# Designed miniproteins, single chains, continued (3): the designs that were tried, part 32

Each design is a single chain, and the fold is of that chain. pLDDT is the mean over its residues in the fold that is shown.

## One batch from the design tools (miniprotein)

Design m9086
Fold by ESMFold2-Fast:
Structure m9086 (fold): chain A 101 residues (1-101)
Amino acid sequence: SVSDMSLVQLWAETWRRNEDKGVLDAADIAELLRRLFGREPTDAEIASAMKNLDIDGSGVVTREELLEVLIRLGEPQGLSREAIRRALETGEEPVLDRPPA
């Protein structure tokens, strides 16, 4: 089973492995979905994921597009933008940031 927190970690690890490229392509998304589903993803599943992440239609997922998606996924779980940004930088599980007092 995959929680929203596990999804953030999986995306952060996928981004970290590709940090030298500065983008994620369809092959990187396929690898993430393979890990997420525990099976080979279909072309339709890969295309759907790319369409939802690639907001500007560039054919790749930028760090900024990924960050916005992960914020939408992680903020309800108590993750700040900075916590998610650090997870993307380190590839480690994000640490819950406390909301401002």
Scores: mean pLDDT 70

Design m9087
Fold by ESMFold2-Fast:
Structure m9087 (fold): chain A 65 residues (1-65)
Amino acid sequence: SAALEEAEKQHGSIFGAKLSGAQMLAIGVPGLSAQKVVDLIAREIERTGDPLEAIRIAAEEVVRA
C-alpha cells in the first residue's frame, strides 16, 4: 500500500527489517499469512501515524493469536 511505501522511504532499512521480522511470525501460525500481517501493519499505520509503532502493535496481535 501507499502507506507502507512511504514508511519504507522515511525509515529505510530499519522499517524493512522490522516488517520482514513481523512477516516471519506468520510462518508458524495456522490461518495467518504474510499478507495478512502486512494488511494489519498498513491498518495500524493509518490508525497511529507511526510506522514503527504500527509494526510493534501488529506483531503483538500476531503473538496473542
Scores: mean pLDDT 73

Design m9088
Fold by ESMFold2-Fast:
Structure m9088 (fold): chain A 91 residues (1-91)
Amino acid sequence: SFDEDIERFKKIYEKMLEKLEKASLDQIPEVIAEFRKEVEKLENPEIRGAGLTLIDSIEEAVKAGASKEDIIKVFKERYEGLLEVLRRRRE
């Protein structure tokens, strides 16, 4: 269901944030790859799409040479924006 996948998305975000905060900069691509696989398992296509957009945004920040602080900032800000969009799209 949508609500079950929202809760899964939130748990994925929380686990990923914890791993990103503990990771060195060179470990971040491996963290991204791990959580891309977790996001791909989400059943609801809108929530899965939001999760993949979040993953792509931080992957682009890494490729652009962003600092760890900036990567985490992008991750947090993009997550909040995507979560708000998902809440507004549901009746």
Scores: mean pLDDT 85

Design m9089
Fold by ESMFold2-Fast:
Structure m9089 (fold): chain A 65 residues (1-65)
Amino acid sequence: GPAPPAPKPDVEVLGEASRKVQELIAAGKSIDEIAEAYAETLKPTTDVTPEQIRRLLEQARAETS
């Protein structure tokens, strides 16, 4: 069968962080605050910007609405 794609460390980190982000969203944290906090947390690991994190959070909220 086809070989499964190898998970990237960034994707796994975002997967773990996604659970925490969902909890923070449920707690009433703003997307801006979450995006900035996670961008800072991920900066030493990945070259993501707060804007990219915000887009992912907005997309996740759109999926649930």
Scores: mean pLDDT 63

Design m9090
Fold by ESMFold2-Fast:
Structure m9090 (fold): chain A 74 residues (1-74)
Amino acid sequence: SAEELDALWRRLQELPQDVLDRVGEAVEAMVRGYLAGLSRSEILERVRELVADLPPEAQALTLEFVRLLLEEME
């Protein structure tokens, strides 16, 4: 739901700004992939690659956020 997305976004905003900027890039890549007609699994794999260098907590939060965004867009 939008409320769950808002709660996850607030948790992401607790992360350092440089990490949050990288999360924003991953979300942008997700939107571009969705508009290009990529499958959910292809979009999630791209996001995993983009955040692979981030701390595990940031990776987990980003992937869950992207998963919920994709669910809301369908």
Scores: mean pLDDT 83

Design m9091
Fold by ESMFold2-Fast:
Structure m9091 (fold): chain A 86 residues (1-86)
Amino acid sequence: MKTYKGKATIKKLPDGSYEVTFVADDGTVFKGTGKIYLKDGKFYIELDSIEVNGEKVDASGVLTIDGDKLPKDGETYDATLTLDFK
């Protein structure tokens, strides 16, 4: 398990999933698509696919969004990305 802090830009897709572009504090760019869920007053996006600097990686990811409100389309949030590499 590896954890990154950074900023996530969230885009809502027509199928109800979310596209995430996450820029870590070290400058690494992650991109993924997944489903949003609410747990204990916080919003999480469970990522079905993950790219690191444009390359697909075999990993599971969960994005934790800072704050207590549903992310708005096209907005950027402070977030934490947790990855389990396979």
Scores: mean pLDDT 80

Design m9092
Fold by ESMFold2-Fast:
Structure m9092 (fold): chain A 79 residues (1-79)
Amino acid sequence: SEAARRALLMEARRILEEAGVPEDAISEAVAVLAEGLAAGLSVDEILERVGEVLSKVLSEETVRRILERLREAMARHGL
């Protein structure tokens, strides 16, 4: 549902904000997540693309932890 997608995008934004991701990278990562969901991409493909955005500004260890939290959030929202 559109409401469930919106809730996931809001939760993803919160996860990124809590991790200290810069606002421009948050906006890009959330946009990539939204586009991947709209295109029907797999969870793994979506997280790979989000990880590419985050890897420009964060360490590999931090990116891995964020992607784990995003995967859990996607699962809670039926993905």
Scores: mean pLDDT 88

Design m9093
Fold by ESMFold2-Fast:
Structure m9093 (fold): chain A 89 residues (1-89)
Amino acid sequence: MEEIKRLEEIAKELEPLAEKGDVTAYVGLGVAYYRLYQLTGDEESYKKAVEYFEKALEKGDVRAAYLLSQLYKDRGDEEKANEYEKKYK
């Protein structure tokens, strides 16, 4: 599918920036892997999305808290979703 290939391409473009500690690249990679997870159900994509959002949040990017909340809601983990929701309100 075209969208899946585009998301994989975006991830490859952002990986070198994330290796250098670029917080915007962490968020971008998290979003790309989260969308891949939503489209495919791939558990590895889910794990990578969580990893990159957690790295972005550790660097102070509150967008990552919102995105982690949404991701945990999608997994049915309401406790973690509410925990992260409190971090961006």
Scores: mean pLDDT 82

Design m9094
Fold by ESMFold2-Fast:
Structure m9094 (fold): chain A 113 residues (1-113)
Amino acid sequence: FEKKLEELAARAAASEEVREELKRFLARLYAEAVRRLREELEEKGLIDEEAAELLERAAELYENATSEEDIQRANEEFEKAVKKITVSEEAKKVLEEIVRKLEEEVRKEVEEY
């Protein structure tokens, strides 16, 4: 994993195309994770419609991200949603589990890249 990450970083440093592909790929993984978070929180009754709309907006921005500015905008919308849902211990546990699964997926995909 570590050696594969170093090889990827070296190729990204040498090539703008590789950097763009990697960013695009990670943004898609983030979009899927945010949508799963929204679905689980809605099913458990842990968020309102406003927070659900912010999560969906963040997911759409990640899915369509082609630049660092797009990713930054998605991050901002996600942070707004998280601030509304993290006041509940139950919601916090759901968020932590989704983040853990996302980290595992990112690690696996980077190793296989």
Scores: mean pLDDT 74

Design m9095
Fold by ESMFold2-Fast:
Structure m9095 (fold): chain A 65 residues (1-65)
Amino acid sequence: SHTTLSAGALLGISASIETGGLKVEVKDDEITITISPENIEENLKVAEELKRQLESLGIKTTIKV
């Protein structure tokens, strides 16, 4: 299906948020979640939940440890 591209993508805008041992980066309409090596088990559980929710919305999400 055809989707509308955001104006931010055309301007080369990227965003990153670091919270609670997770680093979330948005670039090229993809989301990357990087897990801190501290508390991997807890952070991985949160990252997997977030990935599942984002992918259900059609957003490509990748988890890095």
Scores: mean pLDDT 67

Design m9096
Fold by ESMFold2-Fast:
Structure m9096 (fold): chain A 70 residues (1-70)
Amino acid sequence: KPTPEEAVEKVREKTRDLKYLSREEAAEILSEVTGQSKKNALTVLDILSKGAKRVSRDQLVKAAEILAQL
């Protein structure tokens, strides 16, 4: 039930000092913050990153916004 704005803020806070995360780490943070499954988080990340092994903080923030709308 977090709003997209709340999810974005929480993800930014948790990743303040990070420039890149592994796909697995990013999916865990997204799942924790948004309440969505890790599977849904990975799906959104794969769309935004085009299946890349590393995810930028900007991609993670966009994924949080999308997942919070689901």
Scores: mean pLDDT 81

Design m9097
Fold by ESMFold2-Fast:
Structure m9097 (fold): chain A 108 residues (1-108)
Amino acid sequence: AVEGGREGYHGGYLGMQGGLEALKAGGNVSLATAGAIAGIGGVFMGELGERTGSPQLALHGGRSGYSGGVSAKKAGEDAKSEEAIKLGEQGIIEGRRGYRLGEAALAA
């Protein structure tokens, strides 16, 4: 659960940064904004999940980070920004790890 919260935090941070980089590169504003907002959600819920050891917060933080990464990657592809795409892809990986760890902790 602590590790899942940390991964959700990282996924959220990467999704937020990817969304902001896509905005700077002139990508789709709705997708870039969705990436940033979902990324912020992953950061807050993931950090709280890490601090409290809550599997539910790790799950929700990871899902939010994953969603932020997906939106950031799409906005980066629209902007043709390699940096935004890479940040989005990393956000997807870390967010997915976070919510899977949260799911596993809830099932145990």
Scores: mean pLDDT 86

Design m9098
Fold by ESMFold2-Fast:
Formats: sequence, C-alpha cells, structure tokens
Structure m9098 (fold): chain A 80 residues (1-80)
Amino acid sequence: KLAIAVAPTFSKAAEALIEETGAPVVVASTGREAVRLAVEHGLKGAAIASKDAAKAIAEALEAARELGLEVEKIIDASGT
C-alpha cells in the first residue's frame, strides 16, 4: 500500500508525507518518478513537488497501477 502527497514545493511535499508515514521520505518533481523512488527505497509513500497537482496525482496513480501497488491515501497540499 502507498500514500501519495503533492505540494508546490519539495519542502511542503516532504512535510505532508512525513505527517502521514513518518520519515524517511523522498521527493520527486513528477508522480511517476516519485512512485519509482518510493518502490526503489522500500518506502510507504511518494511525495511530489509540482504546481500541477492533478497531473502529478494522475501520473502517480498510473505508475502505481503499472507496478501493481494499492494507493491507500492521497494528500493534496496544493490548495493554496
């Protein structure tokens, strides 16, 4: 199972995911890269720094589906 967090900056994306899953976390600029890095490092979540939250979430969900991963939570911190 995977949690996904998206925010406009790396720091905000990391903070949102840490609140949900705890440290450590990795942050990427695309949803696909974030999911790949989460799997590579054996992490419970993928954090994405993007100004286009809808696109980032869509890319992350597609990547998770391709890898057979269940997404349990999506945190969209881009609403400001």
Scores: mean pLDDT 81

Design m9099
Fold by ESMFold2-Fast:
Structure m9099 (fold): chain A 71 residues (1-71)
Amino acid sequence: SAEEYYEKGREAEERGDLGTAAFYYIMALNEDPNFKEAADRLLELGRELYERFGSEDMYRLAKKLYEEVHS
């Protein structure tokens, strides 16, 4: 379920595995495109990945998904 993917994403963040966390948040949004908590968390994570590592693709995807949920 979307909730199970979201929880796995949070567990990945707790252990510092940001890429795995992003993957699970995307899977949560794939199951439930209106899952605001997953979209919010993915946006924050995408911004962190961009700021720390220059990873633009994840931040762009996260912003798009955030806008779709909050439109």
Scores: mean pLDDT 82

Design m9100
Fold by ESMFold2-Fast:
Structure m9100 (fold): chain A 83 residues (1-83)
Amino acid sequence: MSEEELEELKRRLEERLSKVVPKDLASELAQFVAAARKAGFSNQEILDMIRRYLDGLVREGRLSEEQAREALRIIEEELRRAE
């Protein structure tokens, strides 16, 4: 995956996620996904890591279960598009 494709993935994720979760968290999630793709992690590995992280945020009261579910759905759709 090119640097340009990774930057576009990060921008799309940040834009879409900022409508569902706080802007700072949207930026963190977008950066994490782009970095994991650059490191060669599979879509399934990235989704498993994100699910675990989001579950932790719900337990801490930082996100609702609905926000976590929607954020995961957005990340899954963008990763599938980037295949």
Scores: mean pLDDT 85

Design m9101
Fold by ESMFold2-Fast:
Structure m9101 (fold): chain A 60 residues (1-60)
Amino acid sequence: SEKERILKSIEEARKRLPEVRDTFLKNAEKLGISPEEAEQRFERREALFEKMIEDLKKSL
């Protein structure tokens, strides 16, 4: 079902989150962003991602 496909995609995205974080932090370092600012920016993105997942689950 479509619902199962969406849930599977979310789980796959969660499994890749550590890689996404590592890439984000490395790119931030290349841009001269401080480690503190980079972590704060990533935390905001994680919060947005979790909100999107909750909104999606409510629509399923």
Scores: mean pLDDT 78

Design m9102
Fold by ESMFold2-Fast:
Parts: structure tokens; sequence; C-alpha cells
Structure m9102 (fold): chain A 71 residues (1-71)
């Protein structure tokens, strides 16, 4: 299945299996439970995985999207 394409302001490795990506809030909420392809806009780093959790960033249009990485 095609991955949902997302742009992230930042991607951080949280564990060997998971990354956290700072993305637009509405895009993050729409991505929950889906296969995603996330590109870091500064580094060009690409992560493919499943969006497993969303945490809104208070006072901003951003959310932290937790992604379980594909092997």
Amino acid sequence: SPALELKAELIVDTSPTHVAALVDREAAEAALGKRVRVTDVKTGEVVVGRAVAVRPVEGSDYAILLIEKEP
C-alpha cells in the first residue's frame, strides 16, 4: 500500500524501533494508524513506518507523531 507522505521539521530517534517527528497537527492526526513516509525538511532524512501515537504541541500548529519504523 502507498505510504502517506509527510514533511517533518525535526525527526528524532527515540529507540531502535521508533522515531518522533514534528509535523503539522492536522496531518499528524490524519496519519494515525497509517503507513507513513516522513521526510525531514532540513536534512532530507526519510523514515518509513506506521504512525502509532500523536501528541499535540500546546500553543502551536504542530504535533509529535510517534512512528514505528519498518525494518
Scores: mean pLDDT 88

Design m9103
Fold by ESMFold2-Fast:
Structure m9103 (fold): chain A 61 residues (1-61)
Amino acid sequence: SSLEQGLASSFIDKDTALLESDRSYLLGVLSDQEVSLDWCKKACELVRSGKSAKLAVKLLK
């Protein structure tokens, strides 16, 4: 849904612990695919734990 996508985008964009390149990658996935807010939270957690955004996306598939 557009509301959930807006919340997910905001969640990723406001995560100051992430590198800009990782945020941009996750936002790109969000725009290309319909993903849940729960997916975005897990992806951000994996990136904060030391995984790349690409690896986080792969692990959550």
Scores: mean pLDDT 76

Design m9104
Fold by ESMFold2-Fast:
Structure m9104 (fold): chain A 70 residues (1-70)
Amino acid sequence: SYIEKMEEAIKNKDYLGAVKYYEEFKEKNPKLVTEKEKEYLSKNPISLDAEEALKKFLEIAKEVKKELEA
């Protein structure tokens, strides 16, 4: 799973890897990911800390997965 790979990359402080996995996930579901990004980021400002910012994008990916499984 791209989400699992992204979580592992964040844990290992491989932020470039985390970004790549997020982009690959978004490429497969671009419309839904873009919609959830807009919804989430309008309510939750992006942190200047890379790890915290990536954790927010991980939550977006998890919400997209939940919608796809519904």
Scores: mean pLDDT 79

Design m9105
Fold by ESMFold2-Fast:
Structure m9105 (fold): chain A 82 residues (1-82)
Amino acid sequence: SLLDLLSEEAKELAEEDVRLLAKSLGLPELSDEEAREIAEEVMRKGLELKAQGVDSKTGQQELLELAKRKILEVVERRKEEA
């Protein structure tokens, strides 16, 4: 998979960044599984943007927006279960 092209360190850092982003948004703490799922989607999108020749600044903004959206989707799913 495209994720296999990324280092273990990069994967671990992406999970940490997702958790920190959720905390910065004042949202409930993500589970390890939720953080990994979001990190994997963000990393996959990052590889796609890099392959398309998107510049690093624009790419980082796109990935941040995606991560925020995915975190909010997880929170909304939890509300619907309640």
Scores: mean pLDDT 74

Design m9106
Fold by ESMFold2-Fast:
Structure m9106 (fold): chain A 71 residues (1-71)
Amino acid sequence: PTVRSAFDDDELSELNRLGGEIQEAVEEGAPLSKLAELLKKMGEIDEKAAESIARHVAGVKGVSVEEILKG
């Protein structure tokens, strides 16, 4: 197993794109299931980024991180 200390441009671009989609979904009032789907995709690239965004979204939605990730 190889651990990267930095992301490739492609990985960073995908993380930024998914972050934008999550922000858009939150602003549009999308259901928790859609947020969970987007966060799952982000977690496949970077679990720490997904956890950080999930915590932020949970705070905005007034729910737990587990509820966000479960959908």
Scores: mean pLDDT 75

Design m9107
Fold by ESMFold2-Fast:
Structure m9107 (fold): chain A 59 residues (1-59)
Amino acid sequence: MQQLQQQIASLDPQSQQQVQQEVDRLEAEGSAAVGDPEAARRVAREQRERIEQLLQEAR
């Protein structure tokens, strides 16, 4: 996760804001799944994939 934060910090300010908003949204979704281990694993995988996609598109 530290690697993702560093990549976000290396983007231009406008792209940083966009990616940060999406990261915040994904973290909220992950928190909602904490009561179910299987759902939490699925959400964590989807979060990683979505964040990586957003970082690629922000370039």
Scores: mean pLDDT 68

Design m9108
Fold by ESMFold2-Fast:
Structure m9108 (fold): chain A 97 residues (1-97)
Amino acid sequence: MSSKELIKKAKELIKKARDYLKKGDVKKALEFLKKAIDLIEKAMKIAKSSDIPEIKELLKEVLDLSMEALKKSETKDQIIEAIGLALRTIGLLEDLK
C-alpha cells in the first residue's frame, strides 16, 4: 500500500465528512474525520517528501471540518470528540514542521 493510495482514500472520507456536516449529521461527520486522520497518520509514516504538501492540505481540511463539527455539536460527547480530533490534527501538523 502506497502513501498516495492512503491519501486518495483519506480525501474520499473527508469529502463524506463534509457532506454529512452540510446535512447536520455531526456524529457521522466525526466518524469519517476520525477514519480520515487515521489514514493520514499511516500515510505520514511512509510518505515521500513529494507527498508532504498534499498531506498538509488534508490535515488543514480535517482541522477546519473538526472546528465546524465543534460549532454544530449538540452533545457533550460530540464536543469532546471534535476537540480531540482538532488537537490530534494540530499535533500532526506540528510533526511536519
Scores: mean pLDDT 87

Design m9109
Fold by ESMFold2-Fast:
Structure m9109 (fold): chain A 93 residues (1-93)
Amino acid sequence: GMALEKGKESLKKFREAIEKGDFEKALESAKELIKSVLELIKEGKYDEAIKLLEELIELLEEAKKKFPEKSLEIDILEGIALIILGLAKLLKP
C-alpha cells in the first residue's frame, strides 16, 4: 500500500542525503521512514516494516561514519529504530 511505497521512497532519500553529506535531509528522511514503518505495523504488515527498519539501521551505521559530529543524534535515532524493530518482531504472529 501507500505506507510501503512512502517507506521505500524515504529510504532512498535517506541514502541520497548521506551520500551528499546533507544531515538535515537525512534526519528528515529517517523520520518519514519511521512514520511509514509505524503505519505498516498498524496495518499488520510486519515483514515489510522489519525489512525497512533493518535497512535503516544499516544505513545509520554508515551515517555515523559520514557525520561523526552527529554520532549522538544518530545513536538516539538507531535506538528508536531498534525498539520499534523489537516491537514489530514481538507483534508478528
Scores: mean pLDDT 88

Design m9110
Fold by ESMFold2-Fast:
Structure m9110 (fold): chain A 93 residues (1-93)
Amino acid sequence: ELERLKAKYELILTKLRQKKEKAYEKAQEIIDKLKPKLSEEDLAEVEKILALPPEEQIERLIELAERIAELLGLPAISEEERREIRERLLKSL
């Protein structure tokens, strides 16, 4: 379960990085390594988010990353840091 949550978190971070850096060449390699560790439900949740308009995709991915970080016992991202991430990702769209 912990390994599944870590893999899901890494997938979300990879998707967010891909949006920030359109030419993130390592993204596909990371995604391919993570897919076997994730459940069909985990993949479906991420795919549903990726079907949303770009602005909503970013917000939903950040929200999902925050929820998983809390489950993993990672520190919460500050509101200012979330704003900076959103601004950087939207600029790269």
Scores: mean pLDDT 70

Design m9111
Fold by ESMFold2-Fast:
Formats: structure tokens, C-alpha cells, sequence
Structure m9111 (fold): chain A 80 residues (1-80)
């Protein structure tokens, strides 16, 4: 959690500086670490992080990524 939070803060700082490329990369890594901490596999975490970071910064998601994120959200909510 602590490392993911630090990466998230760095992503926000990069966005404030106008560096969208660095912000996207840092946000993707932070979200990947958060997904791993929730018990997702490395492949699932990478997929979720990429889709979420893209949605937050560009508003774009593929239909497959959207459907997968909806399934993941349901799965995570059922465990909480």
C-alpha cells in the first residue's frame, strides 16, 4: 500500500507539471500494486491497472477491458 500510494502521489505531481506520459506510467504502476495487494494475479493486476489508468487519463476503454473491470469489481465487492 505505501509504495502504491507514493507512486500515486508522484503521478499527481507529474500531472500538475503537465507531464502526462510520466503521470500515466506512475498511475499504472500504482494501480497494479493495489490490484496485487487485493489478491489478483500479476497478469490480472497489469490488465486492470492499464485499463483503469487509461480510463482516468483519456476516458477510453475497450469493450473487453470494460467488461473485465465490471467483473473484477463484482468479484472484489463480494469479498469485502
Amino acid sequence: MERAYELFKEALAALAAGDRETAFRLLEEALRLLALSEGLSEEEAERAARATARALLTGELSEEERAWLEELERKLLARQ
Scores: mean pLDDT 70

Design m9112
Fold by ESMFold2-Fast:
Structure m9112 (fold): chain A 98 residues (1-98)
Amino acid sequence: GKLLEELEEIVKESREKALNTNSDRSVDSIETQLAIEELQKKGYSRDEAIQLLSLYLLAKERGLTPEELKELGKKVIENAKNDLHKEAGELLLELAEG
């Protein structure tokens, strides 16, 4: 889906930029900052960008199974209070599809 593809591209580009940045800051810190800035350019608030990026990185890093991602995604959608929560749940479902 569009959001998953956009997040994968943003994270990849942010990582490449962070690796080429001569800075005393950690690469992960620079990557996170650049990814948040790119999401904000796409219309997300800073808090929304942090929430989406954190969810994406958490799901990817923890190695959740497709079944766990699907269950979590459905639960997030069912309990959604705003459009961001729905997008987050849809992102988890797309990650489950592989």
Scores: mean pLDDT 79

Design m9113
Fold by ESMFold2-Fast:
Structure m9113 (fold): chain A 68 residues (1-68)
Amino acid sequence: MRYTEVEGHPVVLTTDPAVLEELRAQGAEVLAESDQYTILRHKGVYYVFGRDEAAIEAGVAELADLLR
């Protein structure tokens, strides 16, 4: 799990599917979903789940476009 900032917003990056399922169970809002990545928002924090590092980079690019 890594922490970063995108367009002034706190973002958590993860490849761990257990973190994704925990966020879904807690009612996190899904902002975008593909076969490669899922972008969620929970309690003012953005989360990017990717299947691998390349998927995370693609998800971060989409999140940056959404937040601009």
Scores: mean pLDDT 85

Design m9114
Fold by ESMFold2-Fast:
Structure m9114 (fold): chain A 102 residues (1-102)
Amino acid sequence: MAEYYAKMVRYALLGKKEEALKAAEEVFEARVKIVEERLGRKLPKEELEEYRKRWKEIVEPIIEELINDEEARKEALEIAKNQESPNETTRAVRDALIEAME
């Protein structure tokens, strides 16, 4: 999961919208698998489609902001450099931001 977040952010910072959106879809699929494993059942198709719609509504503006806003990219880099996290996912995102911007 951490790798898909890092990949999404990296592509967005490089201006690669299509690749960033594809990586965002990979993140969604990984999250769905975790939810289904915790519930011990598959999500109904209608519920899965509502979660996908919600995910797109959240993630597409973030990708657009990172691609089109140089200031947002600088802020993301500063946050990544200054915030230590014990979490593997947030560490991978931090490392991807630093690598992409330097």
Scores: mean pLDDT 72

Design m9115
Fold by ESMFold2-Fast:
Structure m9115 (fold): chain A 77 residues (1-77)
Amino acid sequence: AVTKIELINKGFNAIKDALDANEELNSLKIIAGQFVVDSEHPDAAKYIKLIYETKNKQELLVVLQKIRKDLLEYYSA
């Protein structure tokens, strides 16, 4: 069975690969939003809102780093 930590790492690897492939901002938001839904985190709706409010890839990266930290802390406790 896939653990929540493995799912989180898989999701962020997919986002990193899409960034490395120079995918469009909207494509990155879709990948990130789906990953947050799949995490089943209590704050998923808040994180999705933050993702979709970003205006460029730099802002998205900052938001994603915070979400990753929050998700890893939650599922490592």
Scores: mean pLDDT 81

Design m9116
Fold by ESMFold2-Fast:
Structure m9116 (fold): chain A 58 residues (1-58)
Amino acid sequence: SLAERLAELSGLSLEQARDALRAAQIGPVGRRIALAELTAAAPEHAAEIQALLDEAAA
């Protein structure tokens, strides 16, 4: 799942990854916040995290 992939990339828990996906699906503000939080946790994976959040919002 997208949540499992985000958790693997960011090092966050599955629950935190699910919350981030939910925020990204709500709208552009939630998506921006989720992206910022996830990329702060794993800046080396910023491009992959952005792609997964883009997929979740589609």
Scores: mean pLDDT 80

Design m9117
Fold by ESMFold2-Fast:
Structure m9117 (fold): chain A 108 residues (1-108)
Amino acid sequence: SMAERKARLERMQAEYDRIKAELGVETRDELEQKLDELLRSYAKEKYPENAEAAVQAWRDTLAELRSLVREDPQVAEDKLQRILENIDNEELKKAIRGLFLWDQLEVE
């Protein structure tokens, strides 16, 4: 229904705004910069011998996910959940979810 769609969009917007507040960023560009910083730090900690390769693999995965938001939103959501389940850094999880929410709001 229209009421269900409105409620879903309002919930997504509220989650996006909360994530920005929790990460101390105000804009999508600041969120993207914060994600890059967190991703580089995470890669150095978890994959010290191949940090650059790990960062590139994550960028490729996120680019694929962003493409899927337009093509198949449900598959994109399922892939996002699996990605987040494999990350043990809460700030990085929030940054990834935040950018995904922005992409979903722009497509919706």
Scores: mean pLDDT 83

Design m9118
Fold by ESMFold2-Fast:
Parts: C-alpha cells; structure tokens; sequence
Structure m9118 (fold): chain A 54 residues (1-54)
C-alpha cells in the first residue's frame, strides 16, 4: 500500500485546483500524520471552492 503517496497526490491535486502550489510542496515533505492534516485541509478548501463556483 502507498497511503503516503496517495495523500501527496491528493494534496497536490487539490492545491492545484486552489492555485496553492506552496501548500502541496509542504505536503510532500511531511510525515503521514501531517500529510493527513494537510490533505484534509486542502480537500475542504477545494470542496468549498467548487461549491462557490456552482
């Protein structure tokens, strides 16, 4: 399994959606617990942004 890789990929995808590349780069260097937190934050931000666009 690649939980860490999945989190990095998700964080980068969401950060790109938001235009926040810096946040995605931070996710790449963190431990799994930190990656979970960053990915969750970016996911929530992306979801909110998508709702606002609708």
Amino acid sequence: GGGRSSLVTLARAYAERLGDVERAEEASGDDVLSLHKVAQELYERAKKAEEEKK
Scores: mean pLDDT 68

Design m9119
Fold by ESMFold2-Fast:
Structure m9119 (fold): chain A 65 residues (1-65)
Amino acid sequence: DAERRERAIAYLQEEFGFDRSTAERILDAIERHGADVAAIAAELGLSQADTARIIAALREKGLLD
């Protein structure tokens, strides 16, 4: 859903200060790896704690399953 993806990008930019390119990379990594926080963190160069926080925030906003 393109609308949900755009809302998720906007949310990541507003709440976490990511640029559009970084927000898109985060969403693509989540789509590829699902619930594997360690794999997502490794691909994005983020800590597992930061990755888990981002996923939890997106889920709470209904922008992720």
Scores: mean pLDDT 84

Design m9120
Fold by ESMFold2-Fast:
Structure m9120 (fold): chain A 85 residues (1-85)
Amino acid sequence: SVIDKMLEELRKRAKESTDPKLKEILETGIDVIRKGRDQGKSPDEILGEMIMTMQGLSFSSGDTKVYGEVNKVLKEVLDIHEKES
């Protein structure tokens, strides 16, 4: 499913990340997807909540590099969602 593919991408990126702050934000995104799936939310609702949460955390980090990397990950997840539509 598209939810499983989004989850797989975030898990892969978290595993490959050497930046502790980026890893923490990615793991938070994974948690949002898992909770949304368990609550029966649609892929669109899960994607929206994940984007808002991860962007908010990356902005609050004050780290421009972390912000840029989170945006790259979000673009890849959005591309997965669009491909499965």
Scores: mean pLDDT 84

